Designed miniproteins, single chains, continued (3). Designs and how they scored, part 33

Each design is a single chain, and the fold is of that chain. pLDDT is the mean over its residues in the fold that is shown.

## One batch from the design tools (miniprotein)

Design m9108
Fold by ESMFold2-Fast:
Structure m9108 (fold): chain A 64 residues (1-64)
Amino acid sequence: MSQQELESMIAGRELRRYREERGLSQREVAEMIGVSQATVSRLERGEPVSRETLEKVKAFLQEA
């Protein structure tokens, strides 16, 4: 597993927790971050995403 894969997995777990605690759908949280629903689904499944996408998710979670 690469560092990017590990970071994506951690971000996906934190994003899923944020979403579930607030009763949000994957589409709703994707809209809030400015990414596609498919990207949120991939991230929550532990699939790697681009560095740019990962930075957007991390920034969103830091502001939340």
Scores: mean pLDDT 80

Design m9109
Fold by ESMFold2-Fast:
Structure m9109 (fold): chain A 70 residues (1-70)
Amino acid sequence: SLEEEARKRAERRYESMLEALESDDEVIRQVAVKELGELLGKKLSPEEALELVRNEGEKVLEALIKDLLK
């Protein structure tokens, strides 16, 4: 289904976002922080972004699925 495909794509985006936030490349980290902030409608620090992705993964996945189904 479209919803199942969106979830698979959201899971891949989630993994990429987590990797980017943990990256030693400052530019990659800053882009990921900005993308997550735009996704959630909130300005985030790098520390807040990483904590959200690690501790509230389902909330982030739900937001990614919703974004993909636009």
Scores: mean pLDDT 83

Design m9110
Fold by ESMFold2-Fast:
Structure m9110 (fold): chain A 92 residues (1-92)
Amino acid sequence: EEEKIKKEMKEIEEEVKNIIKKVEENKEPLIEWFQKRLPKEKAEELATDIAISFLRMERGILKSMKKTASEEMQKHLDKLIEEIDKKIEELK
């Protein structure tokens, strides 16, 4: 039972890390793609808004998971939400 909870925690942590990594890796390609149609400043703004939207979606999923989670899992989810919030502030 404890092993199952630890496995679920690791899987969720890996998913959050993968989303943050994908947001970081896709920022410059998105800016370049938008620059084909928009000025650089607007392309950067739109790419940032899209990145923040993805992070907010994941944050929402984690918050929903907290509603049915154990106290131990809730604390783990809170730490992951804090990591997402920190990344959102870094992107602003």
Scores: mean pLDDT 83

Design m9111
Fold by ESMFold2-Fast:
Structure m9111 (fold): chain A 70 residues (1-70)
Amino acid sequence: MSTAEDARIDLETARELLEEAKRSKNPKSSLLTSAAISGIGAIISAEQAGDEELLKEAEKTLEEIKEVMK
């Protein structure tokens, strides 16, 4: 399996959902939860792939999601 590709897809999904949440005056909890789940998936896949750069980006994205969550 292309674990590194899975990590990139999950990371891109997390980023897209995060940007969608930032465009809303009041981001829905479900949207932020979905972003967090994708971010966690990206971290797991990046760790399995041994891709340190993807792992750092996934960790950073998840941290930004946590900052937006209420």
Scores: mean pLDDT 79

Design m9112
Fold by ESMFold2-Fast:
Structure m9112 (fold): chain A 70 residues (1-70)
Amino acid sequence: SEEIEKENAAINVLSNYYNISKVAAKITLTYFENLVGIPITEFNKKILESLAKAFGIPEELQNALLSALN
């Protein structure tokens, strides 16, 4: 239940930030999960900072995702 709520919150953050569908946001998060090797609900600040350096994710979005996951 809590894991599903955290995942849905992260999907909503990404969907709203980029104005993309929830399906596209879910695909994007699944791609990052596969790259890191852990579920999105276990992403911490260091993982998000590493992804941001690789993919140009702005700090505001990183902070919004961290808030959604905690």
Scores: mean pLDDT 80

Design m9113
Fold by ESMFold2-Fast:
Structure m9113 (fold): chain A 85 residues (1-85)
Amino acid sequence: LKGTVLDESSKQSLIDKANQLEAEANELAARGTATGDWRLYDEASELFYEASQYYFMANDDAKGAALRAKADAVAEKATALYGQS
């Protein structure tokens, strides 16, 4: 599937970017859990959302949807901590 706009190489570049953002989001979420800082969960949620966009651009709808759900869950944790802070 090489030589098109959505060839495997172009798709892999989008997936690599999504994986990088997902890794950063996971690190921020872990720090949020350790510190109780709602801002870290909020930032992690934004990065999971951004990672989902790259997966959708790579035509990986299942992974994109999974990251959207994770972003929502982490945003909910941020909201809960904000109410307790």
Scores: mean pLDDT 81

Design m9114
Fold by ESMFold2-Fast:
Structure m9114 (fold): chain A 85 residues (1-85)
Amino acid sequence: MEGEKLYEKAVEEGAKKLAEILKQNGADDSDEDLLEGSRIYAEDVAEGKESGKFEPLTEEGKEVKEEVKKAGEEARKLREEAEEK
């Protein structure tokens, strides 16, 4: 139960931060497209499926990626624990 919520929360927060960083670095025409792409990317990062297709341009963006990765990994563990009861 809580594991699934933590997973979704981590992905949503990460996607939001990544989308804002992208917008600040020259992607200011497609806010919704940036959010959708950032969500997919954050989900991949959270699940450990880093495709390498999207590298943050700023040091802060790289930090957000690392935070999403750690939070997603922890949330994923809790999600698996919830399935085991």
Scores: mean pLDDT 67

Design m9115
Fold by ESMFold2-Fast:
Structure m9115 (fold): chain A 84 residues (1-84)
Amino acid sequence: ELKKVIELTQRASDATIRAEYAAEKIKRGEGVEEAYKQGLSAIDEMERIAEEARYLGFEGTAESIKRSIDYAKKKLEEALKEVE
């Protein structure tokens, strides 16, 4: 079980980094439409990981991932405001 928690946490962390990278690309005006799609894809992946964590009974892990999802969504929204 611990090994699975580490796996899910690492996968969620990697997706969060991809969403942050997408937000930075949007802020720089680099391929805004494609970057936005990449950010949404990363958030969707994180939501699936959080659901898997809940299904397995890892509520604390799922809540942690949900906080990362909220963070990633906020970063994408802020980046879009920069380019309007």
Scores: mean pLDDT 85

Design m9116
Fold by ESMFold2-Fast:
Structure m9116 (fold): chain A 99 residues (1-99)
Amino acid sequence: MLAEEAARLAIEAAMEALKTAKGKGLHLAIAGAISGAGGQFLAEHAKNAQQLIDAARSALSGAENALKGGKLSGNKKAIELAEKAIELAKEAIKKAEEL
């Protein structure tokens, strides 16, 4: 799957986590949104396989932070979106490494 799609879902998961986040969960959701957005930007401007790997890794970091934030607040929707983003980011890394 594409690094851009993984980054988009990571941002969506982080934004969902932000709706229910407080304290430490809020910081994790914000970090998730920043890393997800960074992954999307990197994917849109990627010129080689290494840059696609970097984009997918940024998306993965965003999704993992969104997952932690979602778990702290018990936000099932944020957790489900984050888990999908993690799987897509890992697939994107594998696909880029095959290039």
Scores: mean pLDDT 84

Design m9117
Fold by ESMFold2-Fast:
Structure m9117 (fold): chain A 66 residues (1-66)
Amino acid sequence: TLKDIAKAGKDYALDSTPKDAKTYVSTGLTPTDVKMSVGLDDSYKDKTGTLNDALKKKVDDLLKKS
């Protein structure tokens, strides 16, 4: 289900990413909020480079499923 997909993506990010990125992912699970969270990703580019690419991909996947 959509909820299962969102949970799996969130769990992956929470387990596989530093604490700061956990907060970012937690925010961006609503379709409208997901687009806003992707915009905020620019701030993270200076701090977490490669991890942002994974987060953007997960956020985009959730947006497409919504």
Scores: mean pLDDT 47

Design m9118
Fold by ESMFold2-Fast:
Structure m9118 (fold): chain A 89 residues (1-89)
Amino acid sequence: MEIDEVIKEAEKLNPLLAEKIRKIFDVLREQGVPEEKLRELAQAFRDYIEALKNGDYKKYAEARQKILDILYEVGAEEALKIFNTEVIP
């Protein structure tokens, strides 16, 4: 699954980032966010991770903003807090 691939890529970069992404998707599923939006968010996280790996600040900022835009659109206040806060492993 797309989401599982993104989490595995994040684990290679930073295990705490991978747990953070996993918790965000769990919260969104519990909230009943449509699968189409979850896939859009997974793609945004894929771009975010790729930008971090390559040190591309511009692409990083664009991907981060896309993640925030999706989370704001779906009203995911809890997921927004997780994204902007340190995750307990």
Scores: mean pLDDT 79

Design m9119
Fold by ESMFold2-Fast:
Structure m9119 (fold): chain A 90 residues (1-90)
Amino acid sequence: SMERELEAEITEGLFLMMLGVLRLMARRAESKGDLETAELLRELVRALEEGDAEKARELAKKLVELTGDESILRMVERAIRLREEAEELR
């Protein structure tokens, strides 16, 4: 139905917004000379886009160990859930 299509579009939009935040984090890390964090964040975005939840979780763990920022794990779990929910609504 049109309502399910709208819900799928909204959920996909939220997923893309989360990817945008991770891309912004990568750009900011690069601007500070933290190339390792920037590269890991870009790999994380790719894993999330490809639907590789296991790889995304492993990259998030490495990023937390490197940066001390536990919010990355929460962002990744939310992004995985949003992608799965968007696919189920289609």
Scores: mean pLDDT 86

Design m9120
Fold by ESMFold2-Fast:
Structure m9120 (fold): chain A 68 residues (1-68)
Amino acid sequence: SYSAKVVKLWNKYVRGEITKDQLEKELEEILKDIEKKLPDANPAQKRQYKITKNMIESQLARLKLESK
């Protein structure tokens, strides 16, 4: 599932296995894929996709506020 993929990516970032830039790019690609699939999804998939999309958008906002 997309939510599992998002959690896995965030865990890799927290462990220092991927950079902030890599995380942002991967999250944006997942977001694009979800938006592409949303119109044809069944009701259960739409619910999960919307939850995951909101999670990704919140995470991307957090990352953009992170200073060096």
Scores: mean pLDDT 80

Design m9121
Fold by ESMFold2-Fast:
Structure m9121 (fold): chain A 62 residues (1-62)
Amino acid sequence: GPEARRAAEEAMRGAYEKDNEKAAKGGIELAKADPELGKKLAEGFLKNPEFKEAGEEVLKAI
């Protein structure tokens, strides 16, 4: 839905800016709106050492 889209956009912006806090914030909101998409995003972040912290925070929100 619209909330999941906005959350995903914020997470992607954080990733683009290499801002783990912004990426985590968007990912956590995505996990709350759509846990399945949040889990997939967390798994993607965890595969990249640069976003490991963001991925761990998103996974905790699932």
Scores: mean pLDDT 86

Design m9122
Fold by ESMFold2-Fast:
Structure m9122 (fold): chain A 100 residues (1-100)
Amino acid sequence: MLEKLKELVEKASSLSPKEFFEELKKILPEEYHPIVKELEKELSKLSEEDQKYFIEELTLKIQKLIEAYEKGFITEEEALERLKELLENMIESAKEIIKK
């Protein structure tokens, strides 16, 4: 799973926001799909430029999680739990921007 996430983050800049979230859902377990879908919905209310900004931020944070896993600092399960928290935090951030 984390190997496929690494490939996704390396090619994220060449994908549309929609394509990025479709690939992310294919990689993550079914239980994470509702959170990814909610993030995609909230981001779809923003400009394409702002959507790309959030995807870039998410990509950088995922890369740090993968690095921590590869160095043995965290387990794959811990990396996935932290990814869930990152997705939830980004949903809140997107909602705050929409209100402004």
Scores: mean pLDDT 81

Design m9123
Fold by ESMFold2-Fast:
Structure m9123 (fold): chain A 84 residues (1-84)
Amino acid sequence: SPLQVSILLFRLTALLSELYVYRRIAEKSKNEELKQQIRDRSKETYKEMKKLAEELIKLDPSMKEFVEKMLKEAEKIVGEIEKL
């Protein structure tokens, strides 16, 4: 349904925003324990985004290109966090 598509899209954008916040915190922090927690949480967040993306594309295949761009951005952010 259009409502379900909207809910999944909102959840995906919220998770992507969460990754941006994690990257910012990791960049500023000198706490190695916190950085490791952020790395682990970022990987779990990305896995959740991939599952939601698959569900969204099944419900609305026209969203595929947009959702794949979001996943590429998320993968980039997670990769950047891994280096911090």
Scores: mean pLDDT 90

Design m9124
Fold by ESMFold2-Fast:
Structure m9124 (fold): chain A 71 residues (1-71)
Amino acid sequence: MLVALTLSHDNEEIANKLIEEMEKLGAELLSRAKLPDGTIIVTFRVPEEKLDEVKELAKKYGAEILGVFPL
């Protein structure tokens, strides 16, 4: 089953590295937005069985988990 995972990060370079590492785990980037304050918001489509692993990776890189939604 697939889920959508939305994250925020305040550093664009770290956010870009996190995106690369998440894609290696099988997460698919659905959207990327940069807010006026420089905050990066990204949403991934993730296999449910990979969700815990990608959450740990996001936290390791200092990202904030904004939401997890069923697809």
Scores: mean pLDDT 84

Design m9125
Fold by ESMFold2-Fast:
Structure m9125 (fold): chain A 71 residues (1-71)
Amino acid sequence: ALPSAAEQGADPALLEAEIELGVAEIKAAVYLLQGDTEAAIATLREAVERVAGVPALAAHAAALLAEVEAA
């Protein structure tokens, strides 16, 4: 089973950043399905800024943003 980050003593800031990025990915996908590319781009830009303190998550968010902007 996937271990709970809280039970493992994980960094709360990292967990919050992971949740924020996951929510942003879902929101961006919903906006794209609705044809609202501008809202999807805005959502991903916000996510990049919010996870900037976690390089791996920031890189992932930036890659998603670049992919949507190129479409």
Scores: mean pLDDT 77

Design m9126
Fold by ESMFold2-Fast:
Structure m9126 (fold): chain A 84 residues (1-84)
Amino acid sequence: MSKEEIIKVIEEVFKEFNLTLESLELVKEDERYYYFRIVIKGDVPLSKIQEIVIKIGERLGTRVAFGIVSNNASKTEFILAIEK
């Protein structure tokens, strides 16, 4: 599974949820995972992030985990870990 395929799936899923990606950046790669930093405009509830992560995992056919970096009125920032 390529980085380009992962980026495309992430962008497509966010479009389906009517969320605009302000930033999508590969921040780290190891033997097992790709780590993406994602910034979305506005305050997005944790439950919605969970739904998005599940959909990304379903489309990629792999395990996906996330961790919230910051969440405030202007932006939601999180790290997405995608298993290779």
Scores: mean pLDDT 84

Design m9127
Fold by ESMFold2-Fast:
Structure m9127 (fold): chain A 65 residues (1-65)
Amino acid sequence: IDPKAALEKLKEQGFEVTLSTVTAVLEEAAKNNGVLSEEEALELKKKYGLTDDQLGAILSYARAS
């Protein structure tokens, strides 16, 4: 999926995220067929300062690959 397209939809949903954060999360999810383990999800939240809702919204765009 295109990170720019995902970012646009996330902004429409009211999520304040950056293109770099969306790109990094989608790249990490793509390595694992669009799925993250609990540990991987926690590390991404810590590294990028994401809420559960923000991470879940970004990952919804990764799972369709």
Scores: mean pLDDT 75

Design m9128
Fold by ESMFold2-Fast:
Structure m9128 (fold): chain A 64 residues (1-64)
Amino acid sequence: TIEDIVERLKTLLEELGKKSDEFYQQALDDIAANPEAYQKAVEASNERARRVLEEIQRRLDELL
């Protein structure tokens, strides 16, 4: 019946919602467990960007 289909869809949506919440919570736990690793990655990225900018400026100064 149409009611059986609706009930099955409700169950599927509930299962998907629960799985989504579990994955989200696990991601937060992983970040919380290793905040220093995340922070170090951000710092390394910022340092690389700074060096690239300095290198570009140096090359421009040499050309002008």
Scores: mean pLDDT 69

Design m9129
Fold by ESMFold2-Fast:
Structure m9129 (fold): chain A 67 residues (1-67)
Amino acid sequence: SMQQIQQQAQQLADDAVRVLEDLGHQVTPQAYQAAFQAALQALSVDKLSQDEAGERALQAILDTIRQ
């Protein structure tokens, strides 16, 4: 269901934040939202694996930090 996909996307975004904070990055609420949306897009629209969606979430945070 969409609710289950949203929960998976939240978990992937939370995992991405944890990884990057452990590496010394400060993750803003905007960066978190970018990660969540990237994971959600990957899972629901692009039909990617959880691993690929997780990579998209990490990249979304990094892209936000580098802007």
Scores: mean pLDDT 86

Design m9130
Fold by ESMFold2-Fast:
Structure m9130 (fold): chain A 76 residues (1-76)
Amino acid sequence: GKVEVVELPSMDPALQAALKTAADLFNKGASKEEVLAAVREVLRSLGASDEEIARILAQIDKMLDLAEKMKKKLEA
């Protein structure tokens, strides 16, 4: 079978909820691993599929990696 390419028009509601949770915890000084664990819990509570959870966690992980590097540079 052929695979169709789909562009995301705006952030998915689940991704938006995940980002909000990640931002809140990151602002409270939570570690990257704690943020990712909390995001996974939020997505599970929303009934997201394993595939959706994996996609959103990959997106959040990339954003948090950049934020952690910036935070460490500002802290040092």
Scores: mean pLDDT 70

Design m9131
Fold by ESMFold2-Fast:
Structure m9131 (fold): chain A 72 residues (1-72)
Amino acid sequence: MVPVLNIPLDYLEGLIARAEAAIAADPQNAAAWAGLALTYYFMGQFEEAAAYGARGRELDPNYTGSVFEALR
């Protein structure tokens, strides 16, 4: 991982922790699922990113569609 070009791993771990806490509080929170998907995508965990992104799209298709269009 290139620290000056990509988001640092420590920051990504913080994002995962916050998204997991949000999902634990509200499993219907599409934004939290989309946040996990983006974070795992930046970590190169594409299988996890796809799974969390699919969950987010089930909850809010407009939100996740907009977010994932920015990645591809």
Scores: mean pLDDT 68

Design m9132
Fold by ESMFold2-Fast:
Structure m9132 (fold): chain A 69 residues (1-69)
Amino acid sequence: DLEERLREMEKIVNAGYEAEKSGSDLEVVEKGMQAYIEVARLAGLEEQAAQFEKIGKEKLEELKKRLEE
């Protein structure tokens, strides 16, 4: 089921944000987030894609800020 696969992808991306806060893997987390957004949009889950994009950008900005300090 596509919704189940999207939930698993969301868990993976969220785990990445929680575990990888050093910034060393920021690009990997960013690419994972982008892949989830694209799959969600292809599935017609535009609301979920937009919400995840917003949250992802905020989390990436925080990670970049921490990396610079």
Scores: mean pLDDT 67

Design m9133
Fold by ESMFold2-Fast:
Structure m9133 (fold): chain A 71 residues (1-71)
Amino acid sequence: SMEEIIKTVEDILKKHGYPVLAEIVKRKLEENKDKSKEEILKIVRDTLQKYGVPEELIEEVLKAMEEVFKK
């Protein structure tokens, strides 16, 4: 569900010291909840890249999101 995607992203970002960015991404996902999986993954990648998150952490977030989408 979208709620599980949002919680997964928020939990990872908060764990790595990005609580403000977690709130920004949560807001973006809530605004875009009706978009395709591919569009949602792109929104998260683009947002994290814009805020200078390391690529390794971006890949961790995206992989976790893809696992939730498979369920």
Scores: mean pLDDT 85

Design m9134
Fold by ESMFold2-Fast:
Parts: structure tokens; C-alpha cells; sequence
Structure m9134 (fold): chain A 103 residues (1-103)
């Protein structure tokens, strides 16, 4: 695995995330583009990406119902999955971040 401060392309980070979550590469890449706001080919650190995912999950957990629905819709649109699949993806991300915090 890359060091937390090592700069990788979003594609490299998406490949690692796809493997960890058990999702297609296209889903992981779309998610990373959505949470970072960066285009394909951009460079980021693993730490920056995990921070952005944490912010997204905090918005999902502590936001209003309207905010949660807007976020689920945004993730679904960015990843090309259904709203139900987007909710499952957000839950898998939450579990992944909790595993990292407890390591």
C-alpha cells in the first residue's frame, strides 16, 4: 500500500479503493472524483482522499434528510450505480474508515 503522504494519480488510488471495497474500478474512480472534485489524471495523497471520504461520510451521518438524499443522488450519478447501490457503497466506506481508525 502507498504511504499516506505519497502522491498518486486518482486512477491509482481508485484501483486500490476498488480492490478494498470489492467494487468495479469505474465506481471507485467516479466516487474519488466526486469526493475530491478533481478530474481524471489528477494527483493526490492517500491521506487527502481519506480526509475527503471522511467529510462525505460525516455529511451523510450527521446531515439532514434532504442533505443525505442529495449526497446519495450525487454519488449514484458520479459512479453510475443506483441510489440503493450508492447507499450500500457509503456503508462499505464507513466500515472501511472505521477499520482504519481501529488499526
Amino acid sequence: EPAPDEELTLEDLARLLAERLGVPFSVALGLLQYVTGLPAGSRATRSDVLYNIGGLLATYEFGSEETREALVEGVARATGVSREEARELLERLREYLEELRNA
Scores: mean pLDDT 82

Design m9135
Fold by ESMFold2-Fast:
Structure m9135 (fold): chain A 65 residues (1-65)
Amino acid sequence: SAAEKAYQYGYELGRELAKQGYSLDQAVEETIKNLVKEKGAAATPDEIAAAAQGARDGWLEAKAE
């Protein structure tokens, strides 16, 4: 689904932003900003929520490594 793809996008980006030294909140905000920039009005609330959750999960996993 589109939400599953948005989650995976957020997960990968959150993981990368953690390695670049972004805070959790900054990584989530950057992920949402990039998704909205890419998709514009086509970004649904479910996709935004999924990408934000992915970014949190990816960031936390990268910091545990």
Scores: mean pLDDT 86

Design m9136
Fold by ESMFold2-Fast:
Structure m9136 (fold): chain A 93 residues (1-93)
Amino acid sequence: NEVLKKQLEAYRKAKEGIMAALRGDLEKARKIIEELRKKAEEEKDPKVKKSLEDSVDTAERALEAVENGDITTAIGLLLRVLGEILDLELQLK
C-alpha cells in the first residue's frame, strides 16, 4: 500500500515543519515546506499529490500564523495534521 505510505510521509513532514515553526525554528520550517512543495510538483499519483499539496498548504498557513503571533491557529493546524496521520495509520492496519 505504497500510496497510503507516501500520503502518511507527507503529513508526517508537515507535522515536523509545523512543530519546527512553533519552536521558533523558522528556517527549518521553511526548508521542510520547500522539500514538500518540490515533492508535490514531481508527484504523478493524484492521491499522493493531493496529500502533498494539502501538507504544503497546511504547513505554510501554520508558519504564517506563527510569524504573525497567532499560535492558536498554528496549534489548530497541527491538530488537523495529527488527525490525518491517525486516519492514514488506521487505514494501513
Scores: mean pLDDT 89

Design m9137
Fold by ESMFold2-Fast:
Structure m9137 (fold): chain A 105 residues (1-105)
Amino acid sequence: SMMDLEVEVFLGMVEIQLSVMLHYLLKEEDLEEVKKALEEARELLIKQLKTLSKEERRKIGPKLIELLKEFTEKAKKEIKDEEKLKAFIEVNEELIEEIRRLYEE
């Protein structure tokens, strides 16, 4: 269906954004800039999700949570700085809870 294609396109876009963020975290030495970038990315993703219909959110939400969990596991393997890793994990946990609220309504 067209909605299934739109869901896959959205998830693909988010996967690219998460990959870019992980690469940025490996290069950025300033922890405060890292925290700012993570918060801005979180706010942008939530705003994008709020523009979707309830039906689209119900299809995207669970898959997006699985994608965020996958990237948390990748981050644990790739990010050696414990403070950067903690910041990434905390923002992803906040995102998972917010996403769950948005599609379980």
Scores: mean pLDDT 84

Design m9138
Fold by ESMFold2-Fast:
Structure m9138 (fold): chain A 98 residues (1-98)
Amino acid sequence: SKAEYEENRKKSIELTEKVEELLEEIKKDPKYKEILEKAKEIADKLGVDEGFGAQLAMIAITKEKGDEELYETLKNILSSMYGFSEEEIEEIVKKLLE
């Protein structure tokens, strides 16, 4: 319906804005850049693309920042896109934050 379309569009815009803010923080923070490089290394070892590595880094940083709602949202998206379980993603995030 038009109402469902408008709600989904609003949520998509809000998610995009939060992701853009997070990417700008990663560019400015050496600690977040290190998490991104570790995430890329894990993606390479798993034989997955660079997009998976970037998303893993954003999920890990979001968890460290304490934004549980964004963390759950991004984890769900990554799980659905690449076929990993939420538990598998949580274990990778734990390794990234060690």
Scores: mean pLDDT 80

Design m9139
Fold by ESMFold2-Fast:
Structure m9139 (fold): chain A 79 residues (1-79)
Amino acid sequence: MVTTNEVFEAFRKAVESGSVEELRKMGLPEKLIKLLEEAIKKGNKKALKYIGLAMQYYVEGKEEEMEEYIKKAEEELKK
């Protein structure tokens, strides 16, 4: 079972390195991984914050909160 701390550590490493391989290996949704790659490429700090929160809610099983932060990240990346 993947923990919130493991996901946040992998998220931090992905932001620093540009590589999302560890998050993909952890079984995170491809939609979240693709959003993270786009946010990293654009250097969008606000989108990165929303994606991090969405990943936290995914691990916690909070689907409604996860979807809310996915939408916020998508809206931020459209700017």
Scores: mean pLDDT 82

Design m9140
Fold by ESMFold2-Fast:
Structure m9140 (fold): chain A 111 residues (1-111)
Amino acid sequence: SEKLDKIEDEVIEELKKEIKDSIALQAARLAVLIAKEYEELGSLEKVIDLLEERFGDKKLTEKLRKEAKSIEELIELLLEHIIKILGLDEEQQKKVREAVKKALELFKKKL
């Protein structure tokens, strides 16, 4: 959707001005992408299918299919996975979670 793509671009440009940490900014961008795809597709399964196509991690996507009951839970499970694989400390985890929360709130306001 051109409207949703425009909202994604506007949100990302605003986040770039406020979030200086590159990992936190990339996590925020990913959360906006997932939220946008959910608005477009209306289905958790279809969003997870897109994540499988983009990342190729079938073990991760199988876990997401079993455990995620909402888009918010899907994003949380994906963040926990990213935190683990990158070995983020408590300070980095807080920055990532705050950035994602800000991104999702901003995306909702522009819908």
Scores: mean pLDDT 86

Design m9141
Fold by ESMFold2-Fast:
Structure m9141 (fold): chain A 109 residues (1-109)
Amino acid sequence: SLIDEVLNDLEEQLLEILRQVKERHPDKPDLNKLLEAEAQRLALMFRELAKDASAGQTEKMATLLISKFRELAEGLVHLAEVEKASEKELIDFARRRFKEIRKEAISIM
């Protein structure tokens, strides 16, 4: 189905973003563990919300999640490389951003 195609594409894009951000932070195992857990949480949330959603709502949510996760990844790189943030500060930033992303996703449905 179209919804299954959107679900598969979302999961593949989330995994690719995760792979890229982990490669930029190889010395930050706790950050990487959090990012893996939160990416999985986004994918599971999306699958559940998509069950009762229209194809248009599903596509809009997928686009939002991909865009916001890319923005989060870019923010982590900026904080680490430009601002020299600690792993704890990066984790705190990621936790806040993922909470915002989940809230925005739910508001679409």
Scores: mean pLDDT 86

Design m9142
Fold by ESMFold2-Fast:
Structure m9142 (fold): chain A 81 residues (1-81)
Amino acid sequence: EEEKKKEEEEFKKVRLEVYRDAIANGLSPEELEKLAEEDPNPFRRRAYRELADIVRQAEKLGVSPEALRAYLEEKIREIEK
């Protein structure tokens, strides 16, 4: 269970970095999907896969880039807590 807590904290850190980077550099789902397959870090692959799915769902639902960015910023705040 202590190992599981370490994994949760490491994923939290990587997830925050991935989300912040995606907001700063744009939200290309194709780039995120590629990184989810190619990144050597399993925590980064997990974060990219999650983010790619969110972006694809947003596109399917017709969510604007502004609204998606606002959603991801709120998600970052959620993850930090």
Scores: mean pLDDT 78

